Designed miniproteins, single chains. Designs and how they scored, part 2

Each design is a single chain, and the fold is of that chain. pLDDT is the mean over its residues in the fold that is shown.

## One batch from the design tools (miniprotein)

Design m38
Fold by ESMFold2-Fast:
Structure m38 (fold): chain A 119 residues (1-119)
Amino acid sequence: SVTLTESGGGTVAEGGSLTLSNKASGFDFSKAAVIWTARRPDGGETWVASIGSDGGTGVNSRFKGRFTISRDLAAQTAYLNMSNLKKEDTAVYYADAFGIGENGLPVGFTGEGATVTVY
């Protein structure tokens, strides 16, 4: 009954901007953490950004100053705001959401990925 709905991928010219969103349902988003990971065409994977259950944020130094992460608890949605995109940012971006289930055990869900192409 838990779902993650991703949106906001696309194709942009270098220097462009995109916003990715990840909407969670079926668990308490106010206690959840969300992590974005980029999987490049070469098969390499890189942590991009995270927001913790306390609202604390982290952004990989490779993306600092260009990418920001935020969440809207009322909308149960996390956002990855991407600016000044580079060709090297071309990847499929996966959002993982982590929380605690009703049984007190950790639960984790991975979205289907949003494709970002920078030309």
Scores: mean pLDDT 81

Design m39
Fold by ESMFold2-Fast:
Structure m39 (fold): chain A 69 residues (1-69)
Amino acid sequence: SKEELDAEIARALIDMYLSLARQALDRGDVETARELLEKAEELAKKYPSVADFVKPDIEELRRRIEEAE
């Protein structure tokens, strides 16, 4: 269904945002990492079906950003 396809696309986008956020954090760009994490979090809110799969990665990255501040 379109709903399932939209959820799959959302999951791919969330993974992309989290990957880019980790890369930003690795280079010391904490602000860009935060912005990308926020995009991933907002998308996860719209697609609860994928939220459980990305929750640990979101939580770990949030912790790393907090520690880098």
Scores: mean pLDDT 86

Design m40
Fold by ESMFold2-Fast:
Structure m40 (fold): chain A 60 residues (1-60)
Amino acid sequence: KIEELVKLVQEFEKLYKEGKYEEAIEVLQEIIDKFFEKDDESRKLMELLIEEIKKKHNIK
């Protein structure tokens, strides 16, 4: 379970570094859906991160 999370985080970092922001957002969404409960405060922070990436890179 932790190894799966680490792999997804590494994939997000790789995609973001490569400028593949839409694909990076998809990986973040997968992390949220698989590893965070609906009312988790960390889920809210991850959702805010996705919105910030969308705003910064003009993604819908």
Scores: mean pLDDT 79

Design m41
Fold by ESMFold2-Fast:
Structure m41 (fold): chain A 65 residues (1-65)
Amino acid sequence: SLPSPAEISAILYIAMGNLALKKGDYEGAIELYRKALEVARQGGASPELIDLIEENLKKAEEKLK
């Protein structure tokens, strides 16, 4: 089965956020993960994908604090 366009967009934002996180750009990673979460929620993405995004967002937020 193919992911929806919204799920593909969310996955792209996750990948971009992961790159920002690895570069130490925690603020950029947070913004990208927030974008991923919004797109995933609006597009009706799976609970598993939403949970993954929330976990990545939390990790980035912990780095900023």
Scores: mean pLDDT 84

Design m42
Fold by ESMFold2-Fast:
Structure m42 (fold): chain A 68 residues (1-68)
Amino acid sequence: MKKIEEYEKRIKENPNDAEAWRELGKELAKLGKLEEAIEYYRKAIALNPNDLEAKKALAEVEIELRKK
């Protein structure tokens, strides 16, 4: 999980790195960890409310979670 480790390191060094929170959310969603992905996308949006990619990804993951 090389990308997850990189984004976790970025967040540890800078907890306000909205991009790192969004990208970590994407990696967790790929692993089927949808609840964790939602939390991370919400964190990214809280740090950067204009992040349309994070908002779109959040909506997609919430839809997938409701199908389960």
Scores: mean pLDDT 81

Design m44
Fold by ESMFold2-Fast:
Structure m44 (fold): chain A 80 residues (1-80)
Amino acid sequence: ALSRDERVALAQRLAAIVEANKDDPEKLLEEIEKLLRENPGLDPEAVLALVESLIRQYIADEAEREKIIEEVRKIIEEVL
């Protein structure tokens, strides 16, 4: 399991990625995949819940949100 400090650092890194790339879904997905490949020991359910929360916060269009969340789920299944 990740330490508290590692969880906080991961949450901050994911938030920065989502905020920086909220208008570019392709780049957003590439940056998330890169982060997950660099951290293969992450809990898939915890990562998905955190990313869903951030996407719902930063991306207002519902159809785009659901599409991005589904693609993130696929990346998590492939990488983690």
Scores: mean pLDDT 79

Design m45
Fold by ESMFold2-Fast:
Structure m45 (fold): chain A 86 residues (1-86)
Amino acid sequence: MTLTITFRNVSPEQKEAILRYAQELASQGYDVQVEVRGDTVTVTVGNLTVEQAIGEILRAIGLGLDGAEVTVTIEGDHVTIEVRFP
């Protein structure tokens, strides 16, 4: 499975937290790609098992719980999560 998480309207502090999250995933041996465009951060994680993907979905939702809008789209073996901070 491939997981793409897009964080939108991020503060500098939220950006740092998301980048640390991505670094932790890479340190665990996952294939992680990060793209930063202004206040948008996109993290793509490849070669996940179903259990690993579920864990990362829950973690991404947790990062958005402080009033953020979270959208999850599942198509085949690709999961896309969009998190928009207020």
Scores: mean pLDDT 76

Design m46
Fold by ESMFold2-Fast:
Structure m46 (fold): chain A 80 residues (1-80)
Amino acid sequence: MLYKLQVEVTYPEDSEVPPEVRDAIAAVEAKVKELNKQPLTPAEIMSALKPELTRLQEAIDKAREAGLPVPTVVFRSVLV
């Protein structure tokens, strides 16, 4: 059985999310897409994403500290 990880990103409609946060999300999405081509479990995908997730968390924390808008990011595992 193959699993795929899906990334769902919800941006605030009335606010501009900082480019640093957008770039970090794009990096996570690109890495998830690459990893989804391999026969990996969701846990293995999340482990492989650790550097990108750390960067995203740091960008979000910095934006929140500055009072800037941040998106909602949700990860879902789907059986294929």
Scores: mean pLDDT 77

Design m47
Fold by ESMFold2-Fast:
Structure m47 (fold): chain A 101 residues (1-101)
Amino acid sequence: ERDELLRLLEEAIRRLAEELGMEVVEYPEEISDDELAELLERGVVPLSEDLKANAEVLVILGQMWAARLGVAAGGSSEGYKSDEDAVERALAVIRAYEAHL
């Protein structure tokens, strides 16, 4: 269910941001890749109501988390084939995070 996926992504984003020492802030829905990179570099994690945007943020956070642990979080953040592909990669991050804890 879409609402359940949004909840899972939001919870995972908040948990990974805390582990990385980053601040979660509600952000306007229109965010470019460049703006996202600038926010993340400043230690700010943008949280929106968009499923795909949150999935992409979670994948990036998972890669940052994996880098700290020296393990692979699963795949690259290279262009997504679809919104479902982004969500599947985000779910893989959640599973990897739980499996290593």
Scores: mean pLDDT 68

Design m48
Fold by ESMFold2-Fast:
Structure m48 (fold): chain A 55 residues (1-55)
Amino acid sequence: SMKKELEEKIKIHKEFIEMMEKQLADPSATEREKRVAKIAIENSKEIIEKLEEQL
């Protein structure tokens, strides 16, 4: 069902955000890695919002 597919996509993006947030919390992360992680988190949050609007 479309609802199940949307819920699965939301879960994947939430897990990706958690991975990127761990990257931001890592004291060994480079400035480039932190910049990329911040952009990735914001993009994934926007995707989640759009997917949740379809539920």
Scores: mean pLDDT 87

Design m49
Fold by ESMFold2-Fast:
Structure m49 (fold): chain A 74 residues (1-74)
Amino acid sequence: AAEEAVDRILASPDPHGEIGRLIREALQAGNAVEFAKSLAEVAKERGNDDLAKLFESIAKQIEIGRAEGAARRA
């Protein structure tokens, strides 16, 4: 769950490495945008605005990439 993922990241000695691993897995599963948005919500609940902003940025970048790909095919 997203809450467990955020807790793992905050407890990790390498938070950036853990974030990268989780996002890579979510990209492979095809739900990276939804997962990143869920992580951002949980981070806000924990009062970690910087982490929430990071996940919101990741979700937005993935959405923009998808939109650009769709526009190029049209």
Scores: mean pLDDT 76

Design m50
Fold by ESMFold2-Fast:
Structure m50 (fold): chain A 101 residues (1-101)
Amino acid sequence: MEEVIKRLEEEVKKLRDYLKKNTTPQQYVAAQLRAIGVALEAEMLAKKKGLSPDEIKVVRLAAEYIELAVDLGIKTPEQLLAELEPYFSPEVLEIIREVLA
């Protein structure tokens, strides 16, 4: 789990750095606000389901990563969820799917 958290943090940082370099300040702020909103919704749902602190962090980071990657046109939500499925519990995946719907 800790390795998954670190990997997601690295990928989110990479996407944020890419956005900041390749978009206008207004586009960057808009993308960040969308990603933060989705991440907060995911965190709230994970807490409501009684997930562990590590699982809550994974859900939040995964939701943020997917939103940023979709905003950049890199991948679809479905493609990203398929890639993440082997690394997450069914409960984590269910929350991510619900937030992205």
Scores: mean pLDDT 77

Design m51
Fold by ESMFold2-Fast:
Structure m51 (fold): chain A 63 residues (1-63)
Amino acid sequence: SSLEKTKEFLLKRLEELREEAKRRGDDDLVAEIDKLIEELKNAKTVSQVTAIALRMIAAEIAS
């Protein structure tokens, strides 16, 4: 489904951002990304997935 494809795409992006945060030593950002990955795995609706994507962008801007 489109939801499953979107979740897979966002999961890959979150994993990439996690590796970047880890390389910078940004442990707070790594912890926030780990929470977003867990929430994404449990997300059941397009609205939930969209909210997680927006939080991912906010976390990246705040770092």
Scores: mean pLDDT 83

Design m52
Fold by ESMFold2-Fast:
Structure m52 (fold): chain A 60 residues (1-60)
Amino acid sequence: DIEEKIKGLIDLLEYVAENPVLSPEQKELLLEAIERLKKAKSEEEIEKLKEELAEKATAL
């Protein structure tokens, strides 16, 4: 269940990261998120990552 959610999020982020309109900073943020998702072991870790990404994305 958690593994399925992680896979879906990774696939989505990888697809978004291929968008040529993204800045280098936005691409780095997405790649970092993908790596962290691969290491996530709980729903709580996924939610925390989403929150951190939203904050960093707002700053870009």
Scores: mean pLDDT 75

Design m54
Fold by ESMFold2-Fast:
Structure m54 (fold): chain A 69 residues (1-69)
Amino acid sequence: LRPLSPEVRALIARVEAVLEARGDYANLLGAITMAVTGQRAGESPEEIARKLAEWFRRQGLTEAAEVAA
């Protein structure tokens, strides 16, 4: 298994802090899955951040979207 890039790990750490404070482990798991899948597909950290921010905004998770962007 290839590890996540430092930039993607930093992105996940930011959203993890917000989602764990809410007990929202389902969206945290979804965010990690999107990041891992995106990196494996060759997406840049910037593309992964954009997709996570859009994903959270669609769910009404404004704070998570702001820290992801």
Scores: mean pLDDT 80

Design m55
Fold by ESMFold2-Fast:
Structure m55 (fold): chain A 103 residues (1-103)
Amino acid sequence: SELTKEAKDLLLLGLRYLKEGKYDKAIEAFEKAAKLAEKAKDLKTLARAYLNLGKAYLEKGEYEKAIEYYEKAIELAKKAKDEKLLEEAERNLKKAKEELEKS
């Protein structure tokens, strides 16, 4: 759908901002992507948006927020039956929990 295409374009934009260290802009792009994916009922794109929100919050050192978004991504990946996305979200969740314990 058009909404799914726009959501995916925003995911790419957010990833570009994330690589540039522009974490707040990355978060805004990923939140917009999540909203569009939700309207499109595209569980896989929504899960990817939440995974990337988790990554952005992790980079900001907001570990509890990162954990929250990774857990949301895991639940959506399970519903979407996307095993690769599920494994990625679970790996990132473990990393975020380890960082929180060290903080």
Scores: mean pLDDT 91

Design m56
Fold by ESMFold2-Fast:
Structure m56 (fold): chain A 70 residues (1-70)
Amino acid sequence: MRLSREEERRAIQKAVRDSLSIDDVDEAVEYLRRTVTRILREAGLSPEEIRERVEALERGVRAEKERQAA
Protein backbone atom coordinates (compact mmCIF):
# COMPACT_ATOMS: atom_id res chain seq x y z
CA MET A 1 0.00 0.00 0.00
CA ARG A 2 1.32 3.46 -0.92
CA LEU A 3 1.77 5.99 1.87
CA SER A 4 1.20 9.73 1.47
CA ARG A 5 4.18 12.06 1.97
CA GLU A 6 2.85 13.12 5.39
CA GLU A 7 2.16 9.49 6.46
CA GLU A 8 5.71 8.65 5.36
CA ARG A 9 7.17 11.52 7.43
CA ARG A 10 5.23 10.47 10.55
CA ALA A 11 6.21 6.81 10.16
CA ILE A 12 9.88 7.77 9.70
CA GLN A 13 9.81 10.06 12.76
CA LYS A 14 8.34 7.22 14.83
CA ALA A 15 10.99 4.79 13.53
CA VAL A 16 13.76 7.22 14.56
CA ARG A 17 12.26 7.65 18.05
CA ASP A 18 11.85 3.87 18.47
CA SER A 19 15.44 3.22 17.31
CA LEU A 20 16.79 5.73 19.86
CA SER A 21 15.05 3.70 22.62
CA ILE A 22 17.22 0.66 21.80
CA ASP A 23 20.28 0.57 24.09
CA ASP A 24 22.70 -1.17 21.71
CA VAL A 25 23.87 1.17 18.94
CA ASP A 26 24.26 -1.56 16.31
CA GLU A 27 20.80 -2.95 17.11
CA ALA A 28 19.33 0.57 16.99
CA VAL A 29 20.86 1.26 13.56
CA GLU A 30 19.77 -2.16 12.24
CA TYR A 31 16.20 -1.58 13.48
CA LEU A 32 16.17 1.86 11.85
CA ARG A 33 17.54 0.57 8.53
CA ARG A 34 15.05 -2.32 8.41
CA THR A 35 12.03 -0.25 9.48
CA VAL A 36 12.76 2.81 7.30
CA THR A 37 13.47 0.64 4.24
CA ARG A 38 10.08 -1.08 4.71
CA ILE A 39 8.26 2.28 5.14
CA LEU A 40 9.88 3.89 2.09
CA ARG A 41 9.28 0.77 -0.03
CA GLU A 42 5.58 0.94 0.95
CA ALA A 43 5.63 4.65 0.04
CA GLY A 44 6.75 3.65 -3.48
CA LEU A 45 10.24 5.16 -3.48
CA SER A 46 12.91 3.78 -5.83
CA PRO A 47 15.78 1.68 -4.43
CA GLU A 48 18.14 4.63 -5.02
CA GLU A 49 15.88 7.05 -3.11
CA ILE A 50 15.48 4.55 -0.27
CA ARG A 51 19.27 4.09 0.01
CA GLU A 52 19.89 7.86 0.22
CA ARG A 53 17.19 8.43 2.85
CA VAL A 54 18.26 5.43 4.95
CA GLU A 55 21.93 6.52 4.86
CA ALA A 56 21.06 10.03 6.07
CA LEU A 57 18.83 8.77 8.91
CA GLU A 58 21.31 6.04 9.93
CA ARG A 59 24.09 8.65 10.20
CA GLY A 60 21.92 10.80 12.49
CA VAL A 61 20.83 7.93 14.74
CA ARG A 62 24.37 6.51 14.95
CA ALA A 63 25.74 9.92 15.99
CA GLU A 64 23.04 10.35 18.66
CA LYS A 65 23.56 6.80 20.03
CA GLU A 66 27.34 7.31 20.18
CA ARG A 67 26.73 10.54 22.10
CA GLN A 68 24.53 8.61 24.57
CA ALA A 69 27.19 5.87 24.95
CA ALA A 70 29.98 8.35 25.73
Scores: mean pLDDT 78

Design m57
Fold by ESMFold2-Fast:
Structure m57 (fold): chain A 80 residues (1-80)
Amino acid sequence: SPEEALAGAREALDRLLKWAESQMKTASADEIADIRDQLERAVDLMVRYLREKGAPEEEVEAFRSEARTRIDDVVAKAQA
């Protein structure tokens, strides 16, 4: 269902962000930029998947907005 797809995407995002935070602890600035690009591409694929599964556009945009905020937070912590 769309609801299950959204729950799965949120769980996948949580795991991906934990991985990224761990990787960024010892990463160079260039590696942090590469990880950010990978995270942004993964979110784009998740958004496409959610739309294909019929998730409401309002919930898809809320997911994308939340994902972007969380990516920004992880990157900011790594660059501090």
Scores: mean pLDDT 88

Design m58
Fold by ESMFold2-Fast:
Structure m58 (fold): chain A 66 residues (1-66)
Amino acid sequence: GAPVLRVGDVARAVEDYVPQTADELGLRVGDLVRVLEVLDDEWVVAESLATGEVGRVPRSYLEPVP
């Protein structure tokens, strides 16, 4: 899809995400994250800008911030 997430982008959570495993990042709608790594078309590694927590999150839960 467009727009595409890239490493270094700031993105915003569009839905709440509850971690399913210990390596996943929890999100609340409106949370800002920095994309650290794009694993595939479904998953990224992101850092929460509010908490500094790092984890995997579904790409579809994020929108890039211009």
Scores: mean pLDDT 81

Design m59
Fold by ESMFold2-Fast:
Structure m59 (fold): chain A 91 residues (1-91)
Amino acid sequence: DPNREKLKKLLELIDKIKEIVKKHSGDLEKATEESKKLAEEAGLDVSDAKTVYDIMVIVNQEISELIAKDPSLKKELLEEIKKIAEELENK
């Protein structure tokens, strides 16, 4: 299912962006630069993104549009978000 695979990819992208932010703690410019490249590689249009927070907004918008297009993904989204959030809290 292409929508399910795209959702998984977007959730993994969020996790990786959080790791980039932690890696460049205190350096928002470098965190933004690396996150922007990663999002571009993931096939997202982040041309208008000025900060890593703008990139996160774009990723969340893509997830919201996917859920609107395929509401069956909403349950899977909630479970995956919880799992990723818990793993990030333990690091």
Scores: mean pLDDT 77

Design m60
Fold by ESMFold2-Fast:
Structure m60 (fold): chain A 104 residues (1-104)
Amino acid sequence: MKKLALEAAMAAGVAAVAAGVAATLSESPEAREMASKAAYYAGLASGYAWNGDAEKAAEYARLAARYAEEAARLSTSPAAREAARAAARAAEKAAELAEKAAKE
């Protein structure tokens, strides 16, 4: 349904913003790189979901979640870790919604 694709796009957008915040707050270059990759792939997931490519949206949302989890693991700042964890949760939700949209 169109609603699931829109919800996937919105969740991926939230993941991109949260990952961007994590990149800004992270003092580790490695954590910043992982958070930046999470933001990039979450942005791609949002774009594909908006354009009706739910399968690719799910694929890139799963990638965003993995990079966001790695950013959280590498971050030493509580604020950066929470932003990265928020990005991972939003990206996982986007992947689930996109997977459901692909079956509709």
Scores: mean pLDDT 86

Design m62
Fold by ESMFold2-Fast:
Structure m62 (fold): chain A 58 residues (1-58)
Amino acid sequence: SEKKKEEEKQKYNLELYEKLKGADEEEIVELSEEAVKKGYLDEDSKKIIREQIERYKK
């Protein structure tokens, strides 16, 4: 189900974002790549997450 997959993806992305806040740059790359490979994270979402982390680490 497309709707159910979107809900699961959003939930996964929220948990991923929390992990990324405390992660090293290498861990950020690894976690993002794994999420994209699993189909839980789109390239656009990956870019948004990175931008958020960059602003936070400023």
Scores: mean pLDDT 67

Design m63
Fold by ESMFold2-Fast:
Structure m63 (fold): chain A 66 residues (1-66)
Amino acid sequence: VAELMKKAIEAFKQGNKREAAVYLTAAALIAIGDGDEKALQAVTEVSRALDKGDIEKAEEILKEYE
């Protein structure tokens, strides 16, 4: 899940918003399948930060999750 969030942030930095959405969706589905509520919360918060264009906040959330 953390690797998929990293890939999402990197894709977003490159302007590839569609790829970022795909990685975040994959991360969310894995977290749901594993019953990992903490991972799902992290994915949701990263997604919200990126929706606002706040890359710095998304990176901060990922660091706190790790």
Scores: mean pLDDT 81

Design m64
Fold by ESMFold2-Fast:
Structure m64 (fold): chain A 72 residues (1-72)
Amino acid sequence: MKEKAEELLKKGRQALRDGNYEEAVKYFEEAIKLDPDNVEAHIGLAAAYLNLGDFEKAQEHARKAAEVMAKK
């Protein structure tokens, strides 16, 4: 449900701000399970993975976010 996805996005953003990148991944992954094309969740995962040094996963989610944003 979108409301629950928004709550998870909020928690993911807070975890990123706190430097808790592994927690941020967990929250954004849960958000994607509820809304697979959520641009913010894919951007958040890309940011979290970039900070964790997982450049391959960061690029994968950044690409997914760009792909979804191309849809009207």
Scores: mean pLDDT 82

Design m65
Fold by ESMFold2-Fast:
Structure m65 (fold): chain A 78 residues (1-78)
Amino acid sequence: MLSPELEEAVERALEAAMEALRQADKESLPKAIGAVLLVIGARTTGDIGGPEETARRDLAAAGELLKEATGVEAAPPA
């Protein structure tokens, strides 16, 4: 399992990525999809006991795609 901090980061990133996907238009859609897939990859790495560093890298890449797709740091509405 991922560390508690990384698990929290995965959940937050997934929520932000799903929101970006929901709000996406044709221009931002590929990046929003890419972000969702990277977050799912990070979560899967944790579930199968893979390296935490791999999950961390995928989350960082997802964050960059979310910034490009939304123009924001993927802060979901409260």
Scores: mean pLDDT 74

Design m66
Fold by ESMFold2-Fast:
Structure m66 (fold): chain A 69 residues (1-69)
Amino acid sequence: MEKLTEEQRKKAVEAIKNSKDPSKSALQVLRDEAGLTDEEVGKFKLQVIDELGKDISSMTVEEAKKLLE
């Protein structure tokens, strides 16, 4: 499967870092604030698992912010 583009990845990371609701699902932020499709969210999830060993789509915004620092 194709990887998420650098542009899409940047949007995902920035949306999580800029989110003001620490208890909101990181998955929901990726959809609502980054504007990613389900396919793009899936690609980002797999990329984060591959690079950092954690499933970001099951994390809160607070947890995801700590992971992405």
Scores: mean pLDDT 77

Design m67
Fold by ESMFold2-Fast:
Structure m67 (fold): chain A 64 residues (1-64)
Amino acid sequence: MEEVPPEVIDAVQRVIDEYGPEALIPVAKLLGLEAKSVEDATRALLEYGREHGAEPIREAAAKL
């Protein structure tokens, strides 16, 4: 992932800051993404946000 918008990176970072990196896994699952590790979830969320924007990531995180 080479061209990820800063807003998407910020949304992922806020999940880590508020809930810890393990919370990226349930956020990815709420968006219908498969993730078995924090690294997989990070990659999936950054790719998802690159295509769909930061708002869906923030909305999924709000459901934690």
Scores: mean pLDDT 82

Design m68
Fold by ESMFold2-Fast:
Structure m68 (fold): chain A 59 residues (1-59)
Amino acid sequence: MQERYDIVAEASRRLSEVVSDEELEKIDRELLQLANVKSAEEVREAAERIIREAEERAR
């Protein structure tokens, strides 16, 4: 579980630079729920997709 938690924590840190606090809280909860039922690879893929979409929207 620690690896999945670390992936979520790093994603939240990166997202905090490009999304609102309210949106970050929503995404963080979704990623934590995913981390409880999915593999570390699946969590990383979901986090990277969300980060990419957020960064593109911030431009």
Scores: mean pLDDT 79

Design m69
Fold by ESMFold2-Fast:
Structure m69 (fold): chain A 55 residues (1-55)
Amino acid sequence: MSDEEIIEALVEVAKELSKHSSPETVLALVRALLDRERVPEDLKRRTLARIKEAL
């Protein structure tokens, strides 16, 4: 799975979560998940930026 495919999947999950939670809560949850999975900082930044744009 490419970085872009992973980012797109997480953006879709974030959009789904945003139906039931504030954007701040969704971003905090995604950040915590990326930290737990030890995702590289560059991929983490790109993922969070894409989610902020989508919310």
Scores: mean pLDDT 79

Design m70
Fold by ESMFold2-Fast:
Structure m70 (fold): chain A 58 residues (1-58)
Amino acid sequence: SKNEIARQGSIELFSLLADSTAKILEARQAGDEKKVEEILKEHKEKVKELLEELEKKL
């Protein structure tokens, strides 16, 4: 159902946020500011892709 698809998509979005946050913390601990920017860029792209997939299914 559309409701179940939306629920699962929300879980995936939160998982992406958690993973990106962990990677950003690692990069900051290493002092790699450029890598932090790259991770943020990749996160935005992955969120966009997930939202587009959800839109197609909803």
Scores: mean pLDDT 83

Design m72
Fold by ESMFold2-Fast:
Structure m72 (fold): chain A 71 residues (1-71)
Amino acid sequence: AEADAIGARYAAKLAELVKKHGSRELATLILIAMEAYGLPEDEAVRIAEEVLKEHPDATWGEREALIRERI
């Protein structure tokens, strides 16, 4: 199924980002910024790090909204 193929591809990308950045939470935000919003990796890393640093207690929905506001 197309949805299953997309999910598997995102899982592989997430694993690669976790290896690069050492944090699953940071890697997940980077993946969202790149795949959902089309940001390049360097900009996605910058925004994701800023969101996690400034709002460490934020929910996933709040973090996604914060990324969207910074684009």
Scores: mean pLDDT 76

Design m73
Fold by ESMFold2-Fast:
Formats: structure tokens, C-alpha cells, sequence
Structure m73 (fold): chain A 64 residues (1-64)
């Protein structure tokens, strides 16, 4: 998934290696979204917005 890969890259860039690894290992959309939601609670508003936009793209990938 392109959106999943971008989420992992962003989390690594922000020094959130543990969350990045959890996203890489997550097998379902629900699991990825739970991890992303936890990460969003620990980041600034700008990063939160980027993570939210990527989560929306991930959901769109699973709609098809």
C-alpha cells in the first residue's frame, strides 16, 4: 500500500520508529488506523494533519 508506506516514512522522519514498525507489521486497515491515532496524540498539529491526510488516502485504497 502506497499510503501505508508513506505513513511509515513520515513516522520514521519524526523519530517515531516504534510506531513505524507497528504500522509495517499491521495486517488490517483497523490496526493501522489505531496506531496512527495513537501517534497523532504525540505530535504537533502540522504532523497530525499530515498523518490524517495519509489515513484518509489509506481508507480510500481499501474502498476499492
Amino acid sequence: SKAKERIVELLKEKGMEDFAEEVENAKTLTDVLKIVNKAMEQVDLETRRELLDLAIELIKEYKK
Scores: mean pLDDT 83

Design m74
Fold by ESMFold2-Fast:
Structure m74 (fold): chain A 90 residues (1-90)
Amino acid sequence: MKEEEEVKKALKKALELIKKGYHEAADEPYSSEPEVQARVDEYLKAHLTEEELEKIREFEKKLLEAAKNKDAEKIVEIGEEIAKFLASMK
């Protein structure tokens, strides 16, 4: 049970960092409202290349694999990599 709680905490933190990164890249304030998320997605699709969007999908897939493997440390590391990548896009 404690290991599952650590994995849950790591996943929540990684997802929160990724969401903040998306909002920073789109120059939108952080919000979990569906309408705001849709605007962020539209902005990223308009301004990111197909190659950059594919890289984001690969990162997300890698994060899900780490979560399935119950690897809390790897989950956080991947989440931080994704967040830094998104933030570096301006």
Scores: mean pLDDT 69

